# Designed miniproteins, single chains, continued (5), part 31

Each design is a single chain, and the fold is of that chain. pLDDT is the mean over its residues in the fold that is shown.

## One batch from the design tools (miniprotein)

Design m17058
Fold by ESMFold2-Fast:
Structure m17058 (fold): chain A 94 residues (1-94)
Amino acid sequence: MKELGKKLIKTIEEAVRKLQEALKENPNPQLQQVLSALEYMAEEMKEALENNDIEMFLVFAKQAVKALEEGAKLVPELKPLAEEAKALLEELEA
């Protein structure tokens, strides 16, 4: 659980990095909302994981994966990260 949770957080943080780069080249209000949501959820996921609050971690993880999937529809380069995040979330829920 903890190692999979750390991998999911890293995947979300990599998506944040790529979104920041995309927004520098082409400012888009919808992508800015996705970026802000992912940054917030990554922080909440880290706190929940440190506190061993698996229920709260999964609540934020589900929201982060949904936001990343929406971002991937606008930035196709995010699709591999969205697929990885979804797979990690499914493994965590098993």
Scores: mean pLDDT 85

Design m17059
Fold by ESMFold2-Fast:
Structure m17059 (fold): chain A 80 residues (1-80)
Amino acid sequence: MSAEELLEEIQARMEAVGDQLRTITDRIEAVRLAIQALDEAIALLQEGVAQYPDDQVLQQALDYLQKAKEALEKELKALE
């Protein structure tokens, strides 16, 4: 799998999760689902960065998803 194909796969997964989130009425459940999806995407990006260490787009995507996860974890704690 190329770095480009990996990013397209992650984008497709995040869009599918977004569709699922629209069907959830419980905000806490929605945030937990989003955190789980981010964990899975982060794991794929970590493998991608290991295979393509000079790809700055993969490195930036990993950093942004890690920050997004931290923000959602803070929101989850505020909701509980």
Scores: mean pLDDT 80

Design m17060
Fold by ESMFold2-Fast:
Structure m17060 (fold): chain A 66 residues (1-66)
Amino acid sequence: SAAAREAVRLALAGRFEEALAVVRANPDDPRVYDDAGVALATRGRVDLAEEVGRLGRERFPELWLP
């Protein structure tokens, strides 16, 4: 999705607050949680990756996207 790609770009650029804002602005897009979480973890922000993962699990408990 466009939102997921934008969140990944921001996270990989170190713009973590903006990446989280894109995730929160697109709560119904499951790809933003998975893709942004991986990108945040890749940049060493395991704390933010866990927060994004938690939000994704709360919004989409039925989806098995790691």
Scores: mean pLDDT 80

Design m17061
Fold by ESMFold2-Fast:
Parts: structure tokens; C-alpha cells; sequence
Structure m17061 (fold): chain A 100 residues (1-100)
């Protein structure tokens, strides 16, 4: 169980790093330091990585439930919801850049 919790914490840290990278890309685009095409490409790459991390989180939740016979901790459900929200935010940002 400790190993599953540690892996989940590592996934949460990776999600936060990707969100910080998405913010940097957005700021560079708004400053005119990178093109719309480059910003879209990099944001799509981040979105794909976040989708992969979400799948890993879902797998760890199933592993936790199988190992304990109990529901996963609320923090895992909250982290999944947060990750999904961030994927949607990046998708909206990509669409906005494409419309400009």
C-alpha cells in the first residue's frame, strides 16, 4: 500500500510540473517569444502526457482497491478530478490560440 501511495504522489508531482510547463509556454506565446504553431504543438504534447498520467492514476486506484478491499483515499479521487480539469484547461487554451 505504501508503494502505491508513493507512486501516486510521484504522479501528482509530475502533473504539477506539466501544468507549470504549460503556463510557461502560454506566457512565452503571449510575449511573442514563440509562434502559435509551436505553442499549440507543445501544449498538445503536455496534454497527451497528462492523459497518460491520468490513466496511471486510474490503474493505481484499482490496484489500491484490489490490495485493501477498500475505496481509494479521497486524495486520489481529488487528484484525478484535478488532472481532468487541467487537461480541459489546456484543451481550451489550444482552441483559443487556434482561433487567433
Amino acid sequence: TDAIEKKFEDLMNEVQKLIDEAKEITEKYEKGEISAEEAIKRLEEIKKRLEELKKEMEALIKQYEAATGKPAPKKFEDALAYTELQIENIEKRIKKIKEE
Scores: mean pLDDT 88

Design m17062
Fold by ESMFold2-Fast:
Structure m17062 (fold): chain A 79 residues (1-79)
Amino acid sequence: AEEELKKAEEYLKQAEDALAAGNYAEAVRHTLKGIEYAKKALPEDPEKSQELIERGNALLARALAADPDVVLATVRELL
């Protein structure tokens, strides 16, 4: 759980940096990876995992508001 939470935080930080740089595709990729690791930690640390999932969802919403076409294309590519 601790390693998965650390990876989630690292990916979400990379997503924030990418979003600030206007790299919305990378912001989405890193955010989805961060949410994935946070979900893996849910059974052992639900409170911290939920905080990281909410942070990831907020980053996705910001990217979607900035460039919906790139965000939707990137999400489809990863699904």
Scores: mean pLDDT 83

Design m17063
Fold by ESMFold2-Fast:
Structure m17063 (fold): chain A 94 residues (1-94)
Amino acid sequence: SPAEELREKFLRDVEKKLSPELAKLVEEGVEIAERTVREGLAAGLSRAEILRRVTAAVREWVERHRDKLSEEEAGELFSYVSIFAQELVDLAEA
């Protein structure tokens, strides 16, 4: 599916740019974003509402791992997963 192709391409790019440990966490964040987007679309939510829920879920997930992450790493995780979620929602509305 286009969504699976987006995920595979995104994770491949992340693996080239980040450490293996950080790339593994981004993979987990992507799963959270996918689940949140899927649930929002199924509920008939607007793009803005879906992205708000993604932001909340990803922020909570990052905070659960703060003891293992620097400020910079936490920011990178949040940014990469947020970019992925935005692209996923845009793809679903295309």
Scores: mean pLDDT 84

Design m17064
Fold by ESMFold2-Fast:
Formats: sequence, C-alpha cells, structure tokens
Structure m17064 (fold): chain A 97 residues (1-97)
Amino acid sequence: MMNPTDPLSPGEARAIEVLMEIAPEIEKKYGSTVGVAKVGPDVLEISVSTPGDMSVAREALEELVERISERVPVEVLDRKESVFSGVPTVSVTLRVL
C-alpha cells in the first residue's frame, strides 16, 4: 500500500517529464488520446485510444514506449488491447527502474 503523501521518486518524475513532452507529439501524429495514471510506486499505466484501427493505436503506443525507454530505463510489466465503445485502446504498465 502506497502512502498518498509520498513524493514522486526521481525516476517517476523523469519518466513523467519525458512522457509529457512525447505524448502531445504522439497525439498529433496518430490522432490519438494518451492517458497516464500512477498505479503504484515507480509503476505507471499508459493508454492510447484512437477512433481508427487497432493497428494505429498499437503503433502509437509502441512509438511512445520506445521513445520513453530510450531516455528512461523502464520495464514493461503488462500489455492490454481492447475496444471500448467502438474505440480501439491499447495500454501498457511500465515500471520505472
């Protein structure tokens, strides 16, 4: 159980900073919406939704993960693909190392 008053770790802060720079570029390039949630200590969930094909959502997420991984050491814990109300959505759970 995480203490809700705990500050971000240096790794989490760096990952979020890089993600905040990259996400708008991915959203513009692929016509997608990027969501981010902190789900645990040094664990982030990133989701990409697009009204197009699942392949576009997958490509957007893969580029986002690759660009983050190049700048911040992360480990992929889980990947999920689904369709929510007709919208292709892909998500990944990353641990910041």
Scores: mean pLDDT 78

Design m17065
Fold by ESMFold2-Fast:
Structure m17065 (fold): chain A 107 residues (1-107)
Amino acid sequence: SELDQLLEQLHKELDKNGDGKISMEEFKEFLEEAAKKLNPKTEEEKKRLEALIGEAILVAEDSDVDKDGYLDLAELREFILNLSDRSREALGKVSPAFAQINALLKS
């Protein structure tokens, strides 16, 4: 499926060591770098973005069902499906793979 292909692409981009898993620490680093790329200019925008990143981290931790500290492909799928529309849209602005996934989910 198109969603599964995009999820595999995103997972591969985040999987720095090529073992088929994304560490929770590496995923948190990705979210923090995504926040920097969005370049919020006002104090209100910064606080809103911080709240969205915090939400994404909590959803990612909840999606780590086996609590091994890694996100496999199935757990990454659950993470994306359980994100709020605002968090998905924000991440889509800095990740082309995430933007395509978000567009597909809005269809």
Scores: mean pLDDT 75

Design m17066
Fold by ESMFold2-Fast:
Structure m17066 (fold): chain A 90 residues (1-90)
Amino acid sequence: MPSEEQKEAVRAAALPAVEANVTAGRKGDVQIAADASADHIAAAAEREGLEVGEGAKFLSQWAAEGGIHTGDADAAERAIRSALAGAVPK
């Protein structure tokens, strides 16, 4: 299981890029924005020595899509938490 420090480091690194992609998705292609969001989170997790499982990446993408459609301010935070729920140390 990732430590709380690893989760916070991934969140801090990924949050600006994920928020930017969620915002872009509201004006353009939701699927492209959600995919880019999941990729940014996976890259941030890799820098912290974590691997995001395929299922967790899918749930992260789904959370981002939901937030783009609803205008939910917590969409980026939920996308990151969903990815980290299935992340494991390398």
Scores: mean pLDDT 78

Design m17067
Fold by ESMFold2-Fast:
Structure m17067 (fold): chain A 72 residues (1-72)
Amino acid sequence: SSLQEAAIEKLMEVLGLDRESAELLFALLAGGAPVPEPYRSKLLALSPELAAAIESGEPVSVEELSRLIVGS
């Protein structure tokens, strides 16, 4: 979706990742999988809502995760 594309592009911009790495990180976040440092700490700093979702360790829908990233 256009919202998912915007979220991927924001991860690239904020974290200094290429598209492949940003897409992999997005997939890890959506699946509730552990995120490596320093990316985890940077993501937790973006917004309280995104931080809560990541710290839950629960899977998040692509649409909800995209909204959380774009809105951060």
Scores: mean pLDDT 85

Design m17068
Fold by ESMFold2-Fast:
Structure m17068 (fold): chain A 68 residues (1-68)
Amino acid sequence: MEEIIEEFLKKLEEILKKYNVPEEEKKKILSSARTMLEDLGKTLSEEQLRAFAESFLKWFEKELEKKK
Protein backbone atom coordinates (compact mmCIF):
# COMPACT_ATOMS: atom_id res chain seq x y z
CA MET A 1 0.00 0.00 0.00
CA GLU A 2 2.67 2.56 1.04
CA GLU A 3 4.72 1.63 -2.09
CA ILE A 4 1.73 2.54 -4.32
CA ILE A 5 1.30 5.89 -2.52
CA GLU A 6 5.03 6.74 -2.77
CA GLU A 7 5.13 5.87 -6.51
CA PHE A 8 2.01 8.01 -7.09
CA LEU A 9 3.52 10.99 -5.21
CA LYS A 10 6.78 10.68 -7.17
CA LYS A 11 4.87 10.79 -10.49
CA LEU A 12 2.67 13.66 -9.24
CA GLU A 13 5.78 15.66 -8.21
CA GLU A 14 7.27 15.12 -11.70
CA ILE A 15 4.05 16.48 -13.30
CA LEU A 16 4.10 19.51 -10.94
CA LYS A 17 7.75 20.21 -11.88
CA LYS A 18 6.94 19.83 -15.62
CA TYR A 19 4.25 22.54 -15.31
CA ASN A 20 6.43 24.85 -13.12
CA VAL A 21 4.04 24.81 -10.15
CA PRO A 22 5.40 27.05 -7.32
CA GLU A 23 7.06 25.25 -4.38
CA GLU A 24 4.39 26.45 -1.89
CA GLU A 25 1.48 25.18 -4.04
CA LYS A 26 3.40 21.95 -4.84
CA LYS A 27 3.77 21.16 -1.11
CA LYS A 28 0.02 21.71 -0.53
CA ILE A 29 -0.95 19.52 -3.51
CA LEU A 30 1.43 16.69 -2.51
CA SER A 31 0.21 16.81 1.12
CA SER A 32 -3.48 16.73 0.05
CA ALA A 33 -2.83 13.92 -2.46
CA ARG A 34 -1.04 11.82 0.20
CA THR A 35 -3.97 12.23 2.65
CA MET A 36 -6.47 11.37 -0.11
CA LEU A 37 -4.66 8.13 -1.10
CA GLU A 38 -4.08 7.12 2.55
CA ASP A 39 -7.83 7.52 3.22
CA LEU A 40 -8.73 5.57 0.05
CA GLY A 41 -6.15 2.89 0.95
CA LYS A 42 -8.15 2.13 4.14
CA THR A 43 -11.09 0.83 2.04
CA LEU A 44 -9.67 -0.01 -1.42
CA SER A 45 -7.55 -3.01 -2.46
CA GLU A 46 -4.01 -2.42 -3.81
CA GLU A 47 -5.26 -3.00 -7.39
CA GLN A 48 -8.13 -0.51 -6.93
CA LEU A 49 -5.77 2.07 -5.40
CA ARG A 50 -3.32 1.67 -8.32
CA ALA A 51 -6.15 2.11 -10.86
CA PHE A 52 -7.39 5.22 -9.04
CA ALA A 53 -3.87 6.71 -8.78
CA GLU A 54 -3.24 6.18 -12.52
CA SER A 55 -6.60 7.77 -13.47
CA PHE A 56 -6.01 10.69 -11.08
CA LEU A 57 -2.55 11.45 -12.53
CA LYS A 58 -3.97 11.43 -16.08
CA TRP A 59 -6.85 13.75 -15.09
CA PHE A 60 -4.60 16.06 -13.03
CA GLU A 61 -2.09 16.61 -15.86
CA LYS A 62 -4.97 17.59 -18.18
CA GLU A 63 -6.25 20.09 -15.57
CA LEU A 64 -2.78 21.67 -15.30
CA GLU A 65 -2.69 22.06 -19.10
CA LYS A 66 -5.92 24.11 -18.88
CA LYS A 67 -4.30 26.44 -16.29
CA LYS A 68 -1.61 27.61 -18.74
Scores: mean pLDDT 80

Design m17069
Fold by ESMFold2-Fast:
Structure m17069 (fold): chain A 80 residues (1-80)
Amino acid sequence: YREEAVQIIAELLRKARELDLTPEQRQYIVDLVNEALLELDKIENPTKEEIESILRKFVDELAKYNPEVAKAAEELIKKR
């Protein structure tokens, strides 16, 4: 499950690079990604529920800043 979460985050970063974002917007997304990865690293054996909770927090924060990127993230999470 940890590998799947890392892959979702990586896909999100790739999609963010395809978007016409400002340097500040890109940095904010990178900071959010690093926050999510740090939270995952704190848990030795993360459950599906813990991973989903961390990813959901990330998506909710992203939605306040850029709803289009948040929508893409939400769809990636729902696919798995």
Scores: mean pLDDT 70

Design m17070
Fold by ESMFold2-Fast:
Structure m17070 (fold): chain A 93 residues (1-93)
Amino acid sequence: DELKEIVREVAKELGYDEETIERILQAVDNPELPLTDEELKAISDIIQKLREKGYPEEYILYLAAIMVSNLEGIPFEEALKRIKEKLEKLKAK
């Protein structure tokens, strides 16, 4: 719920139309949803804005996992695991 509110506000701020915003919100509810290149770019832009605003890491990882799952054709849980492992390696240094 909180993540969907934040995504809606940030996407509106970035100038995305209501159709694109609703598609991204559907992907938050169903991470296995196939997305177009335009919708994936919108998620990428939202992730960047969330990082700039200092939103919680778990929200950024969740959205990044949706994007990686779509781009690599792997299950959402596997994408999330890979992203978390990469982040832990960066923190360990």
Scores: mean pLDDT 82

Design m17071
Fold by ESMFold2-Fast:
Structure m17071 (fold): chain A 91 residues (1-91)
Amino acid sequence: MAAVEEAAAAVRPLMERATELGQEAARAIAAGRAEEARRLAEEAGRLGEEAGRRLAELGRALGSEEAERLGREAAERARALGEKMVEAAEA
């Protein structure tokens, strides 16, 4: 458990950055700033995917199949959310 918490802490700055950019993208969508919203959404998705991949790699290194699975799922969810936000910005 402590090792999994340390792995999560290691990716926290990337997750926080992705969350901030996602919130900025949502505000840009609401304001009709399509080009800005697209760029922010793309960056948020990319950073979230990277954080998830790093968590999965740390899970594998620690022998934690649960942490590896959670990292893979987080990466996939971040990519999907980013894609949906880009679609919303383009609408």
Scores: mean pLDDT 79

Design m17072
Fold by ESMFold2-Fast:
Structure m17072 (fold): chain A 98 residues (1-98)
Amino acid sequence: AEEERLEEEIKEQIGRLYKNLLENGVTKEKMEEWIKEIEKQLEEVEKRREELEKEYAALSPEERKELEKGLRRLEALIEAIRKASEMSKEELEELAKE
């Protein structure tokens, strides 16, 4: 529920960001650079998780929950950005047909 609200808010923010990017001359390439940065952060979190698995029994329940929350937030953000990017691609293709 909390993560679902976060995902929805991110989708709305990304949608507004994309419209602003088109209006202010910011290119789709800049959005792709942003996606790459988020993907790199997600990979680093995954590596950290794998290392912590070796000491998993020594971690507190709160530490485990925090790691899972961080991973879910990054995954939701990446998904929202990718969806916004794909929607914009379809819109541009439709405009080109008109």
Scores: mean pLDDT 59

Design m17073
Fold by ESMFold2-Fast:
Structure m17073 (fold): chain A 98 residues (1-98)
Amino acid sequence: EKKIREDKRIAGESAKRLYELGERARELSPEEVRRRAREEIERAASLVLGADALDTLADVLRSNALRMEREGDREHAEAFREEAELARERARELREEE
């Protein structure tokens, strides 16, 4: 229960960092965006509620991808889309390991 509360806080912080990554994506290379997103995905996967955390991160990453597409930034949009798909795949794997 206390561990779940702490993990929810960590997951929320990861989601916030990914949202901020979307705001700053234009200042970073697509490779750097993938690297930072991957760090958050790995962090979320280690949590007790890892699958739920990864689904939340995937939603934020997809939102970032759509915003980049609307701005005409296809390279950053693709980077966010690839990492969103990875987050969903990792969530699926964790649920199968129940």
Scores: mean pLDDT 84

Design m17074
Fold by ESMFold2-Fast:
Structure m17074 (fold): chain A 88 residues (1-88)
Amino acid sequence: SAEVEEDRRLLRRLRERLEELEREAERLIRERAPRRELILLAAELSVLALHAYVLARYSEDPELAREALALADRALALSNRLEAWVRA
């Protein structure tokens, strides 16, 4: 259906964005960036995770829903790691 195709496009964009944010996290950690930059990145990852969870919840394609849930968990795990590092 057209909605499944839209969901696939959204999932692809979310995955590409997560990969971009993961590279940014590696850069900020390597460069010992200010805590504020890490907190902002963690916030962006949390928003990405929420979008992926919503996609998983409302997708009619169970395979796409599983992939979206995995993406959400991956984004949230990185967000939590960055927040824990800042709070240490």
Scores: mean pLDDT 89

Design m17075
Fold by ESMFold2-Fast:
Structure m17075 (fold): chain A 65 residues (1-65)
Amino acid sequence: ETAEAEIIKDQCDEAIKIIEKSKNKDGITNAIKALKEKLSAETDDNIKKILNDCISKLENILKKV
């Protein structure tokens, strides 16, 4: 549980780093879709919160691209 949440957060932070450098709108859009799909299937409230935070960060970056 905790370890999985940490891995997801780290993966999100790395993806944001790459996206900020590349400005790839299609890549960001696809990442958001994948995360929303994962969120809809997720039952763990702690992981849902992390996924929602990640999606919000990516959506904010997408607005600037």
Scores: mean pLDDT 77

Design m17076
Fold by ESMFold2-Fast:
Structure m17076 (fold): chain A 84 residues (1-84)
Amino acid sequence: MEERLERLERLVEEVARLLPEALVALGFSEEEAREAAEEFRRRAYGLLEKIRELSKVDPELAEKYLEKLEKELKETKAYLEAIV
């Protein structure tokens, strides 16, 4: 669990790093882009913590959420890299 969460945290940081540049390229201001990246990081880490808590009660369901989140983050990263 911890190793997988660490890998997802790293993926969250990769997406958060790309997000401001991609948003500016889409016509958002640098200020709006930075605020959006900070909001994304906060929400993503909050979700990871909830999944970590869920893993103590329902490990199987937690694994399904981690798999879904990893897929969504990878797809988002690929999309942002295509813009940047």
Scores: mean pLDDT 83

Design m17077
Fold by ESMFold2-Fast:
Structure m17077 (fold): chain A 90 residues (1-90)
Amino acid sequence: SMELEEVIQKLEEAEEKLRKIQEEIEKTSDKEKIEKLLEELEKIKDEIENEILPKLVELGFLSEEEAEQAKKRLDGLVEQLKKQAEKAKK
């Protein structure tokens, strides 16, 4: 369906933004840049968990269990990146 294709495109765009943020956090020790990247990271996490994944479940592309597993994986990744960023600031 067109709606499913649009949601999948949004997921791919969000995943690409996540990848770029991860790479930038790994490369930078600039405190102000790190804080900006963490804000963008939270925004993308919110979009995936609260907009994209629920819509994929509604459209029958994912089960509720698969969406919950995806949320747990994303939460773990974000927590790891935050810890990495905090170490880089010190």
Scores: mean pLDDT 83

Design m17078
Fold by ESMFold2-Fast:
Structure m17078 (fold): chain A 89 residues (1-89)
Amino acid sequence: MEYLKRAVELAGKAIKTALEAGETDVAQQVLDAARKGVQDVLNGKPVSESLRQLGDALLQAAKKSKDPKTKATLEKAAEELYRLAEEAE
């Protein structure tokens, strides 16, 4: 469960950054992906798989973003999520 707490914190920072940039659609995409990830783990999905899928979703959100700071925040969050997924194995 510690990996989930860190993942939610990373997603929250990305959402806040997107909202500060006025990119509500990017923020919504990240929020939806984070909610799905938490539900998937609660339904028995391995934490490592959920973290990788969230990382993939953050990279897709970064591609959609037009703000350099939001893109960098999402890409860095995805890299951290992939690292946490490796540790969760």
Scores: mean pLDDT 86

Design m17079
Fold by ESMFold2-Fast:
Structure m17079 (fold): chain A 86 residues (1-86)
Amino acid sequence: MEIEEYAERAFEEVRRLLREAGRNPEKAKEYFERALEIIEEAHRYIAEEAGGTPVEERLEVSRQSAEDILEVGRTADELIRERQER
């Protein structure tokens, strides 16, 4: 499905950004913000292109995943800060 492909690509991009945040703590906040923007864009695109009830279930899963990713991002930022401290 077209919507599924878009969502999958967006999630892959987010995962890549989260990995980069782990490697470059100084840029972590920028990576988290970009990840959030990608998730929001994907959510909007799915909502507009959906039009059908079956996709609504996937939208709810995406919303939960986005929140989980944000929570992990916040925790990662704290952990990275501790690790980066000299």
Scores: mean pLDDT 63

Design m17080
Fold by ESMFold2-Fast:
Structure m17080 (fold): chain A 62 residues (1-62)
Amino acid sequence: MKAKVTGTGYDQNSNLIEVDVIVDLDEAEGALRIAETTKTVTVMQNGVAVGIPLEKAKIEPV
């Protein structure tokens, strides 16, 4: 199953990045579990790691 991850986050250089990616559901669930501690959902978009604040991250099954 796939999941769509959307939100506004920051890259390693603190640039504001709008995230709209499709990942495996297991990857999205793993990122959410880590975010329970870190408060940030980290996903890869176009080869760049983007951290989305948990309160701004939306994850939907597709």
Scores: mean pLDDT 82

Design m17081
Fold by ESMFold2-Fast:
Structure m17081 (fold): chain A 80 residues (1-80)
Amino acid sequence: EVEKLVEEAKKIAEEGKDPDLETLAKQAEKIAKDKSLSPEDKLKVVKLLVEAAKAYKDGDYRKGSVLYSTATLLVAEGRL
């Protein structure tokens, strides 16, 4: 469920104390509340943002960047 994923992103940001992780958590919350996105698209995008946050926290910046870019592109295309 999207709400649980948003909570997970916020927890990752709190543990990491990293402004970039906090930005990712805020983006996940914004996507969860976006009325222009289907529930399926919200789940897909928020899941990618949580996976990106986990990758960044673990030091896997390549994986994090790929996941974040994929989420951002899906949002940009879905809103057009």
Scores: mean pLDDT 76

Design m17082
Fold by ESMFold2-Fast:
Structure m17082 (fold): chain A 83 residues (1-83)
Amino acid sequence: MSDENIVKLMETDEEIAKEEESLAVITSKEELLKDPKFRLEAYKKYEELNGDVKKLAEELGISEEAASRLLKEYKIYKKYKGE
């Protein structure tokens, strides 16, 4: 619940907005990146994969570009959680 709210707050962050603006192509799987719950699941997968961007992209069925964006968001997410 609160974690999902943190993801939504990050959407108003200027750094996150700049990263999202850089995305040119979205697959059907990448459309799920708009869902805070999907982003939270992606962050958990990133933790399980010890920060492997390629593995994250393969596991989620998204592009490496989308996975890289999630990693930048994950760093900001951790900052918002105070962890």
Scores: mean pLDDT 65

Design m17083
Fold by ESMFold2-Fast:
Structure m17083 (fold): chain A 88 residues (1-88)
Amino acid sequence: MQLPDVLLLVSKDANLIIAAVPILEEKGFKFEGLGSPEYAKMYEPDLEAAPDDLVAVFVKSSNPQNVKVLYLEGDKDSALDELEKLLE
């Protein structure tokens, strides 16, 4: 599959987002900042996220046309496996 130009990681657990950073950096993504669950829902309307969930914005292209949203939950190994599958 084609890698997304922008990836929005959503989670209740900041440690899952932090664990994803090295994987995303190896694939050319840069952390650009934090967003809101409402911002993530603009790209994924069916996203089930709480108002206090964390949203981390990762960008690979300065002219993004393909935006993906991924909710990270569960244990670290399972969450990172879902991320790796999205990036294949």
Scores: mean pLDDT 80

Design m17084
Fold by ESMFold2-Fast:
Structure m17084 (fold): chain A 108 residues (1-108)
Amino acid sequence: MEEIVNRVLSELLKLELLREMDEELERFREEFPELIARLEEAGVSDRAKIIAARVLEEALKKGYSLEEVEEIARKILEAYREMGETEKEIRDLERALELALEYWKELK
């Protein structure tokens, strides 16, 4: 689980550094159009959208249980708090992960 959390966050940092955030969001709009629409309606940050979509993508690829996906979401939120992210960004990520989990349940 820690490897997935570290990979998601490292890949996000790389996207931000390379200014490829918009390209990654467009990729997820094609892969999970309904999820991205729900995230946009919720008004969460682009970072939160990308993290939530990546968590869902990994869950689907590896066939994770709900409990495993909830644990991954919890650890990502803990990492975000430890990194000193703003309260708004933490709330946006929490909401985005909640919406991704609900969407994942609908796909099962």
Scores: mean pLDDT 80

Design m17085
Fold by ESMFold2-Fast:
Structure m17085 (fold): chain A 95 residues (1-95)
Amino acid sequence: PASPDEAQEIGEKMIELAQRYGTKLTAEALAEVVEKSEKMSPSVKERILNLLREAAETEDEYLLYEAGQILAISVGKEEATEMLKEREAIADAKA
């Protein structure tokens, strides 16, 4: 449901979160939110989780950007934004 511009905006927010909290913690925390979500098809969920796993291992923030765009396209900008807020609480628990 997200437009290309909305998907880009969520991708950019992922880069901002990586710069603030670190790429690995951002990826790991968002992976927990994505795993618990029932709002995505299994194939989309697997694709996002694979990108987040690789981002955590390589610390490549551009993989977070791609994961954010796919998330926004799948669930919409508003829901993607809520999932990013939930990620912050999980990241704090892991730190």
Scores: mean pLDDT 78

Design m17086
Fold by ESMFold2-Fast:
Formats: C-alpha cells, structure tokens, sequence
Structure m17086 (fold): chain A 51 residues (1-51)
C-alpha cells in the first residue's frame, strides 16, 4: 500500500541520515567509508521505492 511505502521510506531516510552523520563524524576511517556506502545504499533503496 502507498501508506506502508511512505512509512518505509521515512525509516530508510532516518537510517540514511544517521549513516551520513557517522560517515562525517566517526574517528575511524574504515567506519567512515562503510557508513558512506550504507548511506548510498539507503539512498538507492529510497529512489527505487519512490519509482
């Protein structure tokens, strides 16, 4: 349903934002790279759900 899709998009946006924050603020270089990759995966998933 459209309502369920919008709720899922909301949760994915929250996870994306948190991952982006950790990618920018983490002291660990490897963790920053991993969080940046996770944020990008979430962004693509959101775009797919909006399509």
Amino acid sequence: SSTRREILIGFLELVRGSSEYLAETSKNEKLRAEMAAEAEQMRRAIEELRA
Scores: mean pLDDT 86

Design m17087
Fold by ESMFold2-Fast:
Structure m17087 (fold): chain A 103 residues (1-103)
Amino acid sequence: MNKGSEYLLKLIQEVLDLLGENSTLMIVIKDKDSKEAKIAVYKLENGKVVEVDSRMLKGSEEEIEKKIKELEKEYGVDLLIIAESLEEIIKQLEEILKKLKEE
């Protein structure tokens, strides 16, 4: 187990807690030149973070973007985060959490 994945789940829990019950977060990790994107969808259920989907998308940049939009609509995603690395996802979640606490 990676210490970074435990911290990521903690940040996801805190963000979803502020968004409310049944709120949904989608994380997309893709390289600038990659024809692949890793997707994970998380939902807050009974006060706990549940991973409702996890998959690897393959194709052109246009095909990946289209599929991301389809999944966003399918799951009713409240927050979409796209980054090139896990470290960038963590930074974006920290920034979002800070903004949510300031409002």
Scores: mean pLDDT 82

Design m17088
Fold by ESMFold2-Fast:
Structure m17088 (fold): chain A 69 residues (1-69)
Amino acid sequence: SLEIVERRVKETKEKNGSLTRMEELLLEIAKKQEEAKKQGPEAEARFLKALGNFMANATLEAAEALIKE
């Protein structure tokens, strides 16, 4: 869920002081989820799996990969 992603972003901001880029990434992730839902259940399942991986590893690279997929 976005709630968990937002929590990870807050933790990253507190440690690194960077927020604007992560806020943009969260918006794009939300848009990507809606797009995946429109493309069908398999696309949605793939997105949720990628989101889970991002939550586990919480890096900018993982977040950007999630958006591109």
Scores: mean pLDDT 67

Design m17089
Fold by ESMFold2-Fast:
Structure m17089 (fold): chain A 55 residues (1-55)
Amino acid sequence: MEALKRQIIAIANELQRRGIDVAEATRAQLYEAADAVGASREAADALYAGIEATR
């Protein structure tokens, strides 16, 4: 479970580095960021679900 949380944080940090607002990130941008930081697509999908829940 800790590994998934770390991957989600890494994806969010990569989006910020790219100048992308995490709350407005598309699924494609999340997948690109996940690939860039070596995170799983499950972590990207979990972050996307969290973003959608707060919209």
Scores: mean pLDDT 80

Design m17090
Fold by ESMFold2-Fast:
Structure m17090 (fold): chain A 64 residues (1-64)
Amino acid sequence: MKKLTEEQRKAIRRAWARALGLPEDASDEEVLKAIADAMGLTPEQIRALAKEAGLEDKVEELLK
């Protein structure tokens, strides 16, 4: 993705939550975990995805 604003990153996270059937109040970690599980992503791919969505701080918690 191109360099995104915080508002755009927030919109992307909500779009992912909707696509996965998660509630609007789902945590960033829950959204990222659901994407990873659905797509069978590697830790490296999860980190790349999280960076695009502005969730790189959250991916460390998921990859413990």
Scores: mean pLDDT 67

Design m17091
Fold by ESMFold2-Fast:
Structure m17091 (fold): chain A 94 residues (1-94)
Amino acid sequence: SAELERLRAKLDEWGEARARFFEEVLAKKGLTAEVRYEHELTRDAENRLVLSETVSVRVYDEEGKLLDEGTLTRSSVFETAEKLEALIDKLLEG
């Protein structure tokens, strides 16, 4: 679906923007962050959008020692593509 491909591209853009933001914030503190954003966007039986998102973060000190790591997964359902797109657009505006 061209619509799903377009929405996935916007999710990739948002994920990259958020990863860079976290990396910059931690870099100002002398830390290195590896941030990975993954998504899976599908339609359910009712033609609603099901979005599964995973954010993985690893934080290292100046010597490359792992200080902390975490993975967060969430699932969200949107009634229409327009509602999901509006949310992504709002998030991209900051």
Scores: mean pLDDT 85

